# Designed miniproteins, single chains, continued (2): the designs that were tried, part 66

Each design is a single chain, and the fold is of that chain. pLDDT is the mean over its residues in the fold that is shown.

## One batch from the design tools (miniprotein)

Design m6418
Fold by ESMFold2-Fast:
Structure m6418 (fold): chain A 117 residues (1-117)
Amino acid sequence: GMRRLGVAVVVDGERVRITVFDTRGEVVLEEEIAVSELPAAAERIARLARELGADEVGVVAGSARDPALAAEVARELARRVEELTGIPVTAVTVEAPSLEEARAAAEELARAFARAG
């Protein structure tokens, strides 16, 4: 079947938490970065996608306060990873009432995407 990498992104102002799930749905990267560090994060995700032989990457961005910023972050990561790898990247956003709920939703969707490969 197709091998999928899942990326959960949680946006809280200028902070972005990133969790990357391998093709089995296991966590292979967790980090917290500033929005200005997204290019470097995209390079790390791109490297993981290539090393794991991913055929597709799914980015799920969660937000409790700014869904527009979450959508922008997801699109920027997706564009950069696709440009670096040539691997198709899908980006979606989820909104939740709290940051903890947004994180749980984004991580579960990203993990489910990874396992579906």
Scores: mean pLDDT 88

Design m6419
Fold by ESMFold2-Fast:
Structure m6419 (fold): chain A 78 residues (1-78)
Amino acid sequence: MERQLELDIQEAMNQIELAVLKLIASREPLSEEARRLVEEAERLLREARETKDLEEREKLIRRASELLREARRLIEKE
């Protein structure tokens, strides 16, 4: 069902965007590496919004989520 897949993808995008906002809102200066990971994740989310292919959108979201996980690990160690 195309509509259900679109909703699931939108929900994943919203969750990733919230994670990005939480990382940015931490106020402490991010390491250069963590900042680059967050910026790359934001770029991938932007590409996902522009993509009409649901499979490509899912790949971009998955990649962004992976980068955010790595950024969180770096921030937690700071």
Scores: mean pLDDT 71

Design m6420
Fold by ESMFold2-Fast:
Structure m6420 (fold): chain A 58 residues (1-58)
Amino acid sequence: PAFSEAEARALARAILEARRAGDFETAEQLEKQYRQLAVEHFDAVWAIALEEQRRLDA
């Protein structure tokens, strides 16, 4: 499917939430999907990941 910023952002949040909940199996599966998007749409996906990570590191 075409790249969706909303989908990428939701996926990034879901990964972080799964890790926070201790559900590392789900986090790994979602991270694989996120890495695939990053390979195909590197700049956009990377920017989203940095924004979401920065929010948590505040």
Scores: mean pLDDT 73

Design m6422
Fold by ESMFold2-Fast:
Structure m6422 (fold): chain A 74 residues (1-74)
Amino acid sequence: SELEKLLSLSQEDIDLARKAIDAIEQGNVEEAKKYVEELVKRGARILADFLLGVARATGHEEVAKAMEEAIEKA
């Protein structure tokens, strides 16, 4: 189905998302910003918004704020 194809994002989008999750877990603001900006520029804003939700849900508030600003400015 088309939904399954969309959920099987490009390998680059998946790799960026994994790196972003690692950066969030480490509290690495600069890396988290970089990866979500790249996702938005690639057209994967839904994935970037999901990652922002992960940062908020895991209590990484400073990372989440930086990611939100990066997404809005991209």
Scores: mean pLDDT 80

Design m6423
Fold by ESMFold2-Fast:
Structure m6423 (fold): chain A 77 residues (1-77)
Amino acid sequence: MPSGEKALELVKEALRALEEGRLEEAAELLREAAEILEELGRTSAAEGLRRAAELLEEGRVEEARLLLLRALGLKVE
């Protein structure tokens, strides 16, 4: 199975944690997803997810959410 499916699953879990206010858990899940995307050669998407995780750790929820939406949209190659 392509690693992309695992990355998408982690991002979905991160979004759920974010909705529940579990920012630290959401950030960790995003970092795991970013690692998988980097292994797949999707470096820009991986960087987007890492930046979103950093923003969540700073409590910048809206900025992190916007980056997540962008990273998900850029999956098309």
Scores: mean pLDDT 76

Design m6424
Fold by ESMFold2-Fast:
Structure m6424 (fold): chain A 59 residues (1-59)
Amino acid sequence: MKEQVKELFEKEAEYLKKLGFDQEEIDRIMERVKKLIDQGKIDEAMKFFREEVEKLLEK
């Protein structure tokens, strides 16, 4: 189950990279997200990802 959740986040991250967002910044976000998922903190990982993506959209 954790691997499937990671795959969903990785797909979203790849889509953001395709849209032209900073690949290094997205990779840093994904590193944190994966660590949270590995700790079983899936809700925290989802919240963190949404907040960081929102910041990227604000520029």
Scores: mean pLDDT 79

Design m6425
Fold by ESMFold2-Fast:
Structure m6425 (fold): chain A 78 residues (1-78)
Amino acid sequence: SLIEKVLELLNRAESLVDDLEVQVLLGMAKLSLAVGRLINDPEFALRQTLRLLERAEEVVTDPEARRILREAIELLRE
């Protein structure tokens, strides 16, 4: 599923970074995806996840983690 693919990518990106700011943004994005599965507004949750991942991409310094985040963002944009 789309959510499973995105979560796998976020876990891979998280394993490449030790920056607390990036880790917090990724944790918030994962939480947003989980909440989207529980509420009747998955579109809102997906928009919030995208914003968090876009911010993580801007501040992450590891180039491989940045590429993985771009892939996750593109999957969520479809």
Scores: mean pLDDT 82

Design m6426
Fold by ESMFold2-Fast:
Structure m6426 (fold): chain A 90 residues (1-90)
Amino acid sequence: PSPEMMEEINREAAAVLHYVGGYIALRNGDYETAAAHFEKALAVDPENAAAWTNLGAAYKGLGKDALADEYYRKALALDPTNEEARANLA
């Protein structure tokens, strides 16, 4: 593949790895690390509704409820069937 194709593949792979790393950190209660990983994943793939939902959960863990609600709303705009984002806004 061309260097440009390899760069795109590497960016997409990095986004997936950041999403996974964020999820692991979130499950361990490391909300700052989780937020940083999800923000990096979303910088590459801003349409990842699951990443927006988990970023909201991370910020809620940090006590930043207003910002968490904004991220849950972004997740629902992308995926209206996202039960976790919907539950956190109810």
Scores: mean pLDDT 85

Design m6427
Fold by ESMFold2-Fast:
Order: structure tokens, then C-alpha cells, then sequence
Structure m6427 (fold): chain A 66 residues (1-66)
């Protein structure tokens, strides 16, 4: 469930859909575990700063450790 949302957010970023990725990350922040909420918040902050690559790395790391 949460892994599927993270994978969707990553795919959105890969195709340049930052707004879709932000929407998915906000869902994870509201519904995920504390650890996933922290990761989603970090990815959202990176996207707010325009750092798409750091956001992707954060999401990929979260997926690998689920």
C-alpha cells in the first residue's frame, strides 16, 4: 500500500509531474508510519526547493527499506 504510493510518486517525478508527486507525498504524510511521514516531508521540502533529484533519492531509499 504505502510502497505502491511511493512508487507512484517516484514515477510522477521521473516523467516531470512534480504536482502529482507532491499530492501523493502529502497522502503518505497523512496516512503513513512515522518513518514514512518523515521521508515524505523531506521529499516535499526538496521539491519546494526545486531539488527533484534529492526528492527522487529520498523516495527510492524509502522504497528499498520497506
Amino acid sequence: EQKELLEKALEALKKGDVEEAKKILEEIRRTGSVELQIGASEALEALEKGDVESAKETIENAIKHL
Scores: mean pLDDT 81

Design m6428
Fold by ESMFold2-Fast:
Structure m6428 (fold): chain A 85 residues (1-85)
Amino acid sequence: SMDRAAAAVRNALASLAEVMGQDSEALAAEVRARGDEVVALIREDPEAGARAARELTEWAEAGLRSEEHREAVRMSGNAILTALS
């Protein structure tokens, strides 16, 4: 169900924003803004939404310096991609 996928993605993006917020509130705000765009895109074009979700999680992981925070972002990203598969 697209509604379940959208809910799962929203929850995973919220977790990702919390992790990014531990490094910077500015990074958390960026993830929230880009996350809202991803959720909207999933409803219009699921394949484009899946690509955007992957790009967002890769960007977030690359921006973090802590291995522990990177692992948390990977887990959130995997949850997003699983919800879209």
Scores: mean pLDDT 75

Design m6430
Fold by ESMFold2-Fast:
Structure m6430 (fold): chain A 55 residues (1-55)
Amino acid sequence: SDLEDARRFLERAYASDPNMTEEDYETWLRLIETDEEVRRLAAEVQRAAEARAAA
């Protein structure tokens, strides 16, 4: 689902970005949960990254 894919994107971004705070993570999580456009875009980016890793 878009929500699960978007959440994986956010978790990966948070784990890899030393400048991203827990407060930033919570803010982005809220946006992914409430904004369908943000959720869809994050999910698309994550799926593209997964496709690249599989190639």
Scores: mean pLDDT 82

Design m6431
Fold by ESMFold2-Fast:
Structure m6431 (fold): chain A 64 residues (1-64)
Amino acid sequence: SMEEALEAARRALEAARRGDREGVIEAGRKMVEAGEPNAGNAAIAAAEAGDDTSAMAAAHDGLL
């Protein structure tokens, strides 16, 4: 649902700001499950690469 996607995107953004890679990956998976596969998969890929800036950008796209 849209509410679940937005909550997951907020969690991904908070995790990325803290440098919590595992938290971004978990939240990104929930974004994919909630119907935001592009933003969610981008957040997961950025977190796996250790790129907090790209992870924040992907999470922010999920909020738009």
Scores: mean pLDDT 84

Design m6432
Fold by ESMFold2-Fast:
Structure m6432 (fold): chain A 99 residues (1-99)
Amino acid sequence: MKLKDEEVYERVKKFLLLLGVSEEQAERIAKLAVEKKFDYEKVLQLFALAVRLEAEGLSAEEIAKKLEEAIKNGTLPEETVEDPLAELARLLLERLLKQ
């Protein structure tokens, strides 16, 4: 699906805030995604990378840095997640159960 620039910005920002990324970093990454003309598939690729890095135990700051570099370099993996919010919720639940 074709996303409007505003939809790309809002979706990327909200997802990153849910990961614990700072508002400043989330806004910077969201603006970069808009500048690079992200479509729906690219947004899902970005979310898939973020979920994978979260599963690997990276901090929100480290995730934000790697996402920004992947967008700038055009090196996003072709892998997507069907429901990135459900996958993030699953990872957060697993962390809560380990406490």
Scores: mean pLDDT 76

Design m6433
Fold by ESMFold2-Fast:
Structure m6433 (fold): chain A 80 residues (1-80)
Amino acid sequence: SKERKLAVLHLLLVGAEYSIELAKKTGNKKFIEEARKLVEEARRLLDEHFDPNSPEAQRLRARIDELEKKVKELEKEYKK
């Protein structure tokens, strides 16, 4: 159902935020890689299952874009 897909998407975003916070606190590349995977999966679910013109999808896309930006900043800081 759409509601179940939304719940999964929300969990992926919370997981990405948590992994970003752990990466910042520990400097451990593993958490950067986990955050990347979670952001990519969230974007995939959004693109596959949500109407891009809906206000809900626009809010979710903005949140994904913000998390993507944070992950890219961490990836540049811990290049390898």
Scores: mean pLDDT 85

Design m6434
Fold by ESMFold2-Fast:
Structure m6434 (fold): chain A 94 residues (1-94)
Amino acid sequence: MVAEILERGRRSLAERAEVDFSDVPRIDPEVRAAVGEALRELARFILEAAEAAEAGDTEAALREIAASSVEELREMAALARAMLAADERARARG
């Protein structure tokens, strides 16, 4: 179960971490950089949890994922709101 969750998380986050923001012309470069950094940080967290599980420390990895998942989702929601606000500002300017 945990190994399947970690593998699915790794694939999903690796895909998001490879997103090329250069194709989004109206997103502020600082906002794009912040989103990219947050996605890379989330990917590192999942990879570290997967390594702990592979080392036989599955309970610790699962507890860490459960404890921080809400905080990570909250941060991603804040970044999504920042991106929407940046798009609205770009529309207002032109």
Scores: mean pLDDT 59

Design m6435
Fold by ESMFold2-Fast:
Structure m6435 (fold): chain A 105 residues (1-105)
Amino acid sequence: AEPEMLEVRAMVGLPDGRAIFILSRNSTAEEVVEIARKVGELADTGFNALEEEALRNAKNLSDEEIERMRAMAEALGLGYLLIENGEVEDAGGSEAAHRAAEALK
């Protein structure tokens, strides 16, 4: 199956293999769960292209800038997901993101 593109506002990879996703205001909990599971499937099958692009982008962003992205997402009512090793490490900013994190435990 050809993976449908993630409906996210931004994705940033971290040098330690984590990735942060900023979600749309219109994302439902079900859509967020599907997105996170698709990212997990990509990690299991090789995650190579997204991981390489995310790491390239992350080299120009500090930990402080990534924390600012999370704070901005929360302030704007956007959800965020922090993914490590294909699993959701943290989620916040919206009810949909929190519900998705619980469903993926």
Scores: mean pLDDT 58

Design m6436
Fold by ESMFold2-Fast:
Structure m6436 (fold): chain A 70 residues (1-70)
Amino acid sequence: DELEKVKKKIEELEEKIKELQMKAAGLFNEWRSAPKSERPALIEEINKVQEEITKLVREILELRKKAKEL
């Protein structure tokens, strides 16, 4: 069933987003306590995590559109 495959993929992507959000929260806590010299590296890593979350959200939106067509 194509619809079941799409639903399962959405659930997997939602779980990945949850893990990335937790990682971002941890990095923000690290950044707040970090020496000024280390903060640029942490903000770069935070930006990479946020970009990945954005990509996964867009993928979920496309999959939800596909599911409505099935």
Scores: mean pLDDT 85

Design m6437
Fold by ESMFold2-Fast:
Structure m6437 (fold): chain A 110 residues (1-110)
Amino acid sequence: EEREKLREANRLIEKGNEALKAGDYETAVRYYEEAIKLLDELPETPLVLGERADAYANLGIAYYKLGEKEKAVEYFRKAVEDYRRALEMDPSPEGEAFLKRVEELLKEVE
């Protein structure tokens, strides 16, 4: 059950990333929101928190591109929170780098 939900969430994130890259921001939003729904049903392990933070960060970028600045700020803040929680449980240089990138994005859109 958990493995299937995580695999499906990752598939949806990949589809969202392709839509984001193609400039289809509305489609990207839908895929990331569906991925987040699945991740919300899973235990908050560092892996799940990191995957959800990635989805939140890209959802924030998609909303910013759609002119939804307040939603972009909301989702960047959620991404920062999840990255911080993941790093508290399992510190990594890669996680620190992702956190810094999202903090920079948040600073640019605020």
Scores: mean pLDDT 89

Design m6438
Fold by ESMFold2-Fast:
Order: sequence, then C-alpha cells, then structure tokens
Structure m6438 (fold): chain A 63 residues (1-63)
Amino acid sequence: MELPPFRLLNTKEPKGDEVLLLYLDEEGRVRGHLIPTSEFDAIRAKYEDPNGTPAVVLDIPSI
C-alpha cells in the first residue's frame, strides 16, 4: 500500500476493526483508504508528515 505523506487534523480512537483515512490529493479531491486498526499506528509512523496533505480519520460503523 502506497500513501502520500499526510498530516492528521484529528485523531480518534477507533471503535471497530478498521478506520477510514480521508485525505486531499494534489487536485483537492478527497481520497479514502480503509486501514485495519491494528496497522494504523505503523501507517502513521511511516506516512505521517507535518508538511503532508491534510487528512482525517473516521470510525467505520459496523454494518
């Protein structure tokens, strides 16, 4: 999985097994990526950048 460098504007503990990472691409369009909660900290460590694109994390409701 390849993500652009991103800057989280919010951080919320997920209630489920997955989170939706939403970020703005270079065209200002919203992109989304489903990430297992267990992998999210590793993804943040690899891709989070204070100069990166704005991003938010949303809980995925079950069903």
Scores: mean pLDDT 72

Design m6439
Fold by ESMFold2-Fast:
Structure m6439 (fold): chain A 77 residues (1-77)
Amino acid sequence: MVAEEVRRLARAGKLEEAKKLVEENPENGDALVMLAIGLNQAGKYDESIELAKKAKELGNPMAQAVLNNALFAKSRA
């Protein structure tokens, strides 16, 4: 599944490859969430926030929690 591959790439630090997969699947909210989590873990808070907002617009149920986590992490950086 696309979201699982995005998660795998992000965990491996291959964020640019994960971004390309998301760009190929822009309406896949689960893939957007997996990339947003990976970006937040890498300290790329602004990019994580933007992707989490996009996933929220698509109705993904995990998007609000991911958005809140990224906003909180940025406030503490």
Scores: mean pLDDT 84

Design m6441
Fold by ESMFold2-Fast:
Structure m6441 (fold): chain A 58 residues (1-58)
Amino acid sequence: SSMSLFMQVAKLLAEGKSQAEIGKELGLSVETVSRIIKAMIRETGAENVEEAVKKLLE
């Protein structure tokens, strides 16, 4: 699900991984990872990546 994918990306971002590293870990292109991050920000109502990650990971 999109929520499960958001949680996986949020966890890797919290670990300090770059978009390229996340792409390699999840088998996704950097462009796809970038779009997922933008979707995470939009769907959580966050203003930035750090807030979106906090909202998803509690």
Scores: mean pLDDT 84

Design m6442
Fold by ESMFold2-Fast:
Structure m6442 (fold): chain A 64 residues (1-64)
Amino acid sequence: SPEEKIRKLAEELGKKEGLSEEEIEEVYRLALGFYFGFKLPEEMIEPLVKFALNTVLFVKEHRK
């Protein structure tokens, strides 16, 4: 399912970037929200998860 693909990719990419389980969950939820909210096609899953990952990394860098 698209949901399972998003979770798997968020976990794989998030773990590679050294994200915590909580931060990986943030990536997953952000990507899931955009995917279903905008009714995106499955071919957009990979670029969407990468976008969500970069968003979480940006926020993490700027959180004090």
Scores: mean pLDDT 84

Design m6443
Fold by ESMFold2-Fast:
Structure m6443 (fold): chain A 100 residues (1-100)
Amino acid sequence: SRSEEIRELVEEIERLIREAAELARQQGRDDVATKLEAAAGLIRSLVDQILDPSASEAEKAAARRQLELALESAIRLIGEVDPELARRLEELARRLLELL
């Protein structure tokens, strides 16, 4: 289902962000690693809010805007660590936003 496809994309995005956080730590970039771990959790929460049937259209639109900004921030941070992982996240982010 569409919901299962969204869940799989979110899980893949979270795994990629956590991989990038570990690479950031290996590079001595604990600041980037901490921000990436926070971003992974925020992305999950925002997707859950967008999918919440009790949320208003305005709340869903606000959550979607915040999700776009969180994904953009994560892509930028990962780009400082591994540009290829950043490109992969950008593609997954596009697919996720198309399904939401």
Scores: mean pLDDT 89

Design m6444
Fold by ESMFold2-Fast:
Formats: structure tokens, C-alpha cells, sequence
Structure m6444 (fold): chain A 70 residues (1-70)
């Protein structure tokens, strides 16, 4: 639905805003970008379940990078 798409896009925007504030290795940056692109691809296919899984994995990865930087 339109509301599910807006939720996922909002989460992607928040992830990118958070990632922009973090010191990341090239490998970490590539992983975050890959997951975000996977989420966008799934959204374009109307597969909201798969899109949400990609977003959740990206959120988890950003949390792990934040913990490493403490």
C-alpha cells in the first residue's frame, strides 16, 4: 500500500542521514549502500516484505557500526 511505501522510504531516509554522520570503512559503506539499493529495488517491485527486511538489515548494520565507533 501507499502507507507501507512511505514508511519504508522514511526509514531509508533516516538510515542515510545516520550513515552520513558515521565514520565508515569502504567495505561498511558498500554494505550499507547495497542493502539500501536492495530495499529500493524491492519497493519498485511492490515487494514490501522484502524491502522491509533489507531496511531492517541496514538498521542493524548501522547500529553495529555505531557501537564499534564508541
Amino acid sequence: SHMEKEEILSRIKKLLDEANKLKMTPEELARVIGLVLGAIGALLDGDFETARKYVEEAEKLIKEIKEKNK
Scores: mean pLDDT 86

Design m6445
Fold by ESMFold2-Fast:
Structure m6445 (fold): chain A 56 residues (1-56)
Amino acid sequence: ETVKLVSRYAGLAIRGVGYEFQSELLKKKDEKKGEEYLKLAEEYYKEAERLKKEAD
């Protein structure tokens, strides 16, 4: 059961990293979109931290 939580927060963290990369790329073309993706990355990191605390 803890294994499922570990898998979930790891997945969320990976998605956060993906959104950060997309944010950096998008900032060169569309700054507003880049900022939105950065906020998405932050939200995913927050959720990952919450699940990590539950897994610990």
Scores: mean pLDDT 76

Design m6447
Fold by ESMFold2-Fast:
Structure m6447 (fold): chain A 57 residues (1-57)
Amino acid sequence: APLEVTPVIKDGVVTAELRDVPPGTSAEEVARAANDEAQRKAKELGVKAEPVTIGPA
């Protein structure tokens, strides 16, 4: 199944949240899916998208 990605909007900036990521999914694949969805939603809303960074909180 495709990765479940939910766009999150805060202070006019779009980020993305992922849920139920399958075991063994690469960090690069996760980042790509999240960034693609955030960019799509940002373009739809005419707002800025923040790149998803994978690292310590």
Scores: mean pLDDT 65

Design m6448
Fold by ESMFold2-Fast:
Structure m6448 (fold): chain A 56 residues (1-56)
Amino acid sequence: LDERIKELQDEIAALRKEILALKEKGASDSVIQAKEDTLDALEKERQKLLTEKYVS
């Protein structure tokens, strides 16, 4: 669990940097939204694993 949580944290950090760079470059709202949707999915997976860690 801890390894997967760490992987997700690293992926989330990388996506957040990418979204920031896209916003600074004036990328389209649809491109930014797609990255934000991916970020939301990773955050939900991370939250699920944290719940599993505290329940088991």
Scores: mean pLDDT 80

Design m6449
Fold by ESMFold2-Fast:
Structure m6449 (fold): chain A 64 residues (1-64)
Amino acid sequence: MPLMSPEAVRALLYIAAAQHALKAGDKEEAIEYAERARELAERVEDEEERERLIAAAEELLERA
């Protein structure tokens, strides 16, 4: 299993939480979770992984 940073794992969890909130109609919660995911993604050391996580969080913010 490839090693993932703690920040990347946490960002993925918040992305999942934001997606769930958005599907439930909780736009405010979705925005909060997506914003936290973006903050965590910015701390990811791997540039490629960081870009992917930031993009996912920003897409969720646009959908909300």
Scores: mean pLDDT 81

Design m6450
Fold by ESMFold2-Fast:
Structure m6450 (fold): chain A 83 residues (1-83)
Amino acid sequence: MEETLDDVVEAINEAVRKAKELGADSVLILLVPADTSREEAIELLKKVATKAFGLKPEEIDESKAVYATRGRLRAVALGLKKK
């Protein structure tokens, strides 16, 4: 199936919504192919969070990671809290 721009936006919005429902003040989002495993997606997200945001591995709660799939894309979001 071909992905539409709407599928990308919907995947991102759904992941953000789920992260906010878990109490996140902000979110880090990564778009991956829908066939990417949850383990692969979370490991890539952790690498981005530590390198881009300077988060320590212990500050990353994998149980707060959320996933939304639309078409051939999966949006993975990690919720971040301020203090």
Scores: mean pLDDT 71

Design m6451
Fold by ESMFold2-Fast:
Structure m6451 (fold): chain A 80 residues (1-80)
Amino acid sequence: MEEAERLVEEGERLLEEGKLEEAERLFKEALKLAQEEDDYKGIAKAYRGLGRVYKAQGKEELAEEYFKLAEILFESLNIK
């Protein structure tokens, strides 16, 4: 899953730079690619990235939703 991983890494860099809209776009793109390839780890990372973007934008309810989705997937990956 090299392309989805690359997009997550770029999104994280943009998020650190405060480029929230660009980071959101890359995390959504990574999510789509990870979903197409059934990469549950990539899906979880993209959800967490989106949660961080939305939290930085002050969208607390939306951020909590994405963090919860990421948590469920990470828990599933850790036990299975």
Scores: mean pLDDT 82

Design m6452
Fold by ESMFold2-Fast:
Structure m6452 (fold): chain A 62 residues (1-62)
Amino acid sequence: MLSVEEVRELLKRHSDEEIEEALEKAVGNRETARRLVEEAKEKIEAGELPNPFTQRVLETLK
């Protein structure tokens, strides 16, 4: 599993478009992928980890 700092760094290094594309490939839906990106940003801003599914997808980008 990723740490809050690792997720923050991934969100900084990758564009929203790249992260949305990775999530869309995993969930099969662009609208859901966009929502998951927004939730991940909100969670990290609060010092919390996003859900485990989103974490797994973000790990593929490191």
Scores: mean pLDDT 81

Design m6453
Fold by ESMFold2-Fast:
Structure m6453 (fold): chain A 68 residues (1-68)
Amino acid sequence: SEERERLLEEFREDPDLTRRFLLALGVPASFIAALSDEQLLQLAEEALRNPEGLRVARELLEEHRKRR
């Protein structure tokens, strides 16, 4: 999916955005702190395969773009 690839590219470029995405999905902060940036990105890619993950990512990226 073009949308999923675009969202994953945004997360790859901004590790803090990836952490915010996983937190928004309900992943505990302690778990996020224990993982590498590469492991967090793998979780984000998996979450984007789910419709709920796509919805949360869209909302987060819309807010992120409003700050630029």
Scores: mean pLDDT 82

Design m6454
Fold by ESMFold2-Fast:
Structure m6454 (fold): chain A 65 residues (1-65)
Amino acid sequence: SDEEIREKLIEKLKELGLSEEEAEKIADMFLQGRTDEAGARLILEHGASPEEVEEIYKLYEELKK
């Protein structure tokens, strides 16, 4: 469900050092299909590496199934 996907994305994003509020915003962007924008914000606003962004993408792909 979207709720379970959202919760799991928030948990992983918080492990990367995002606040609850920022993690919720990024998770909602993924759920809206704004994947490229979410990845760009993680790098530019939160200092995530390309490898960390790829981990989030893989998690989202797994949770969608």
Scores: mean pLDDT 84

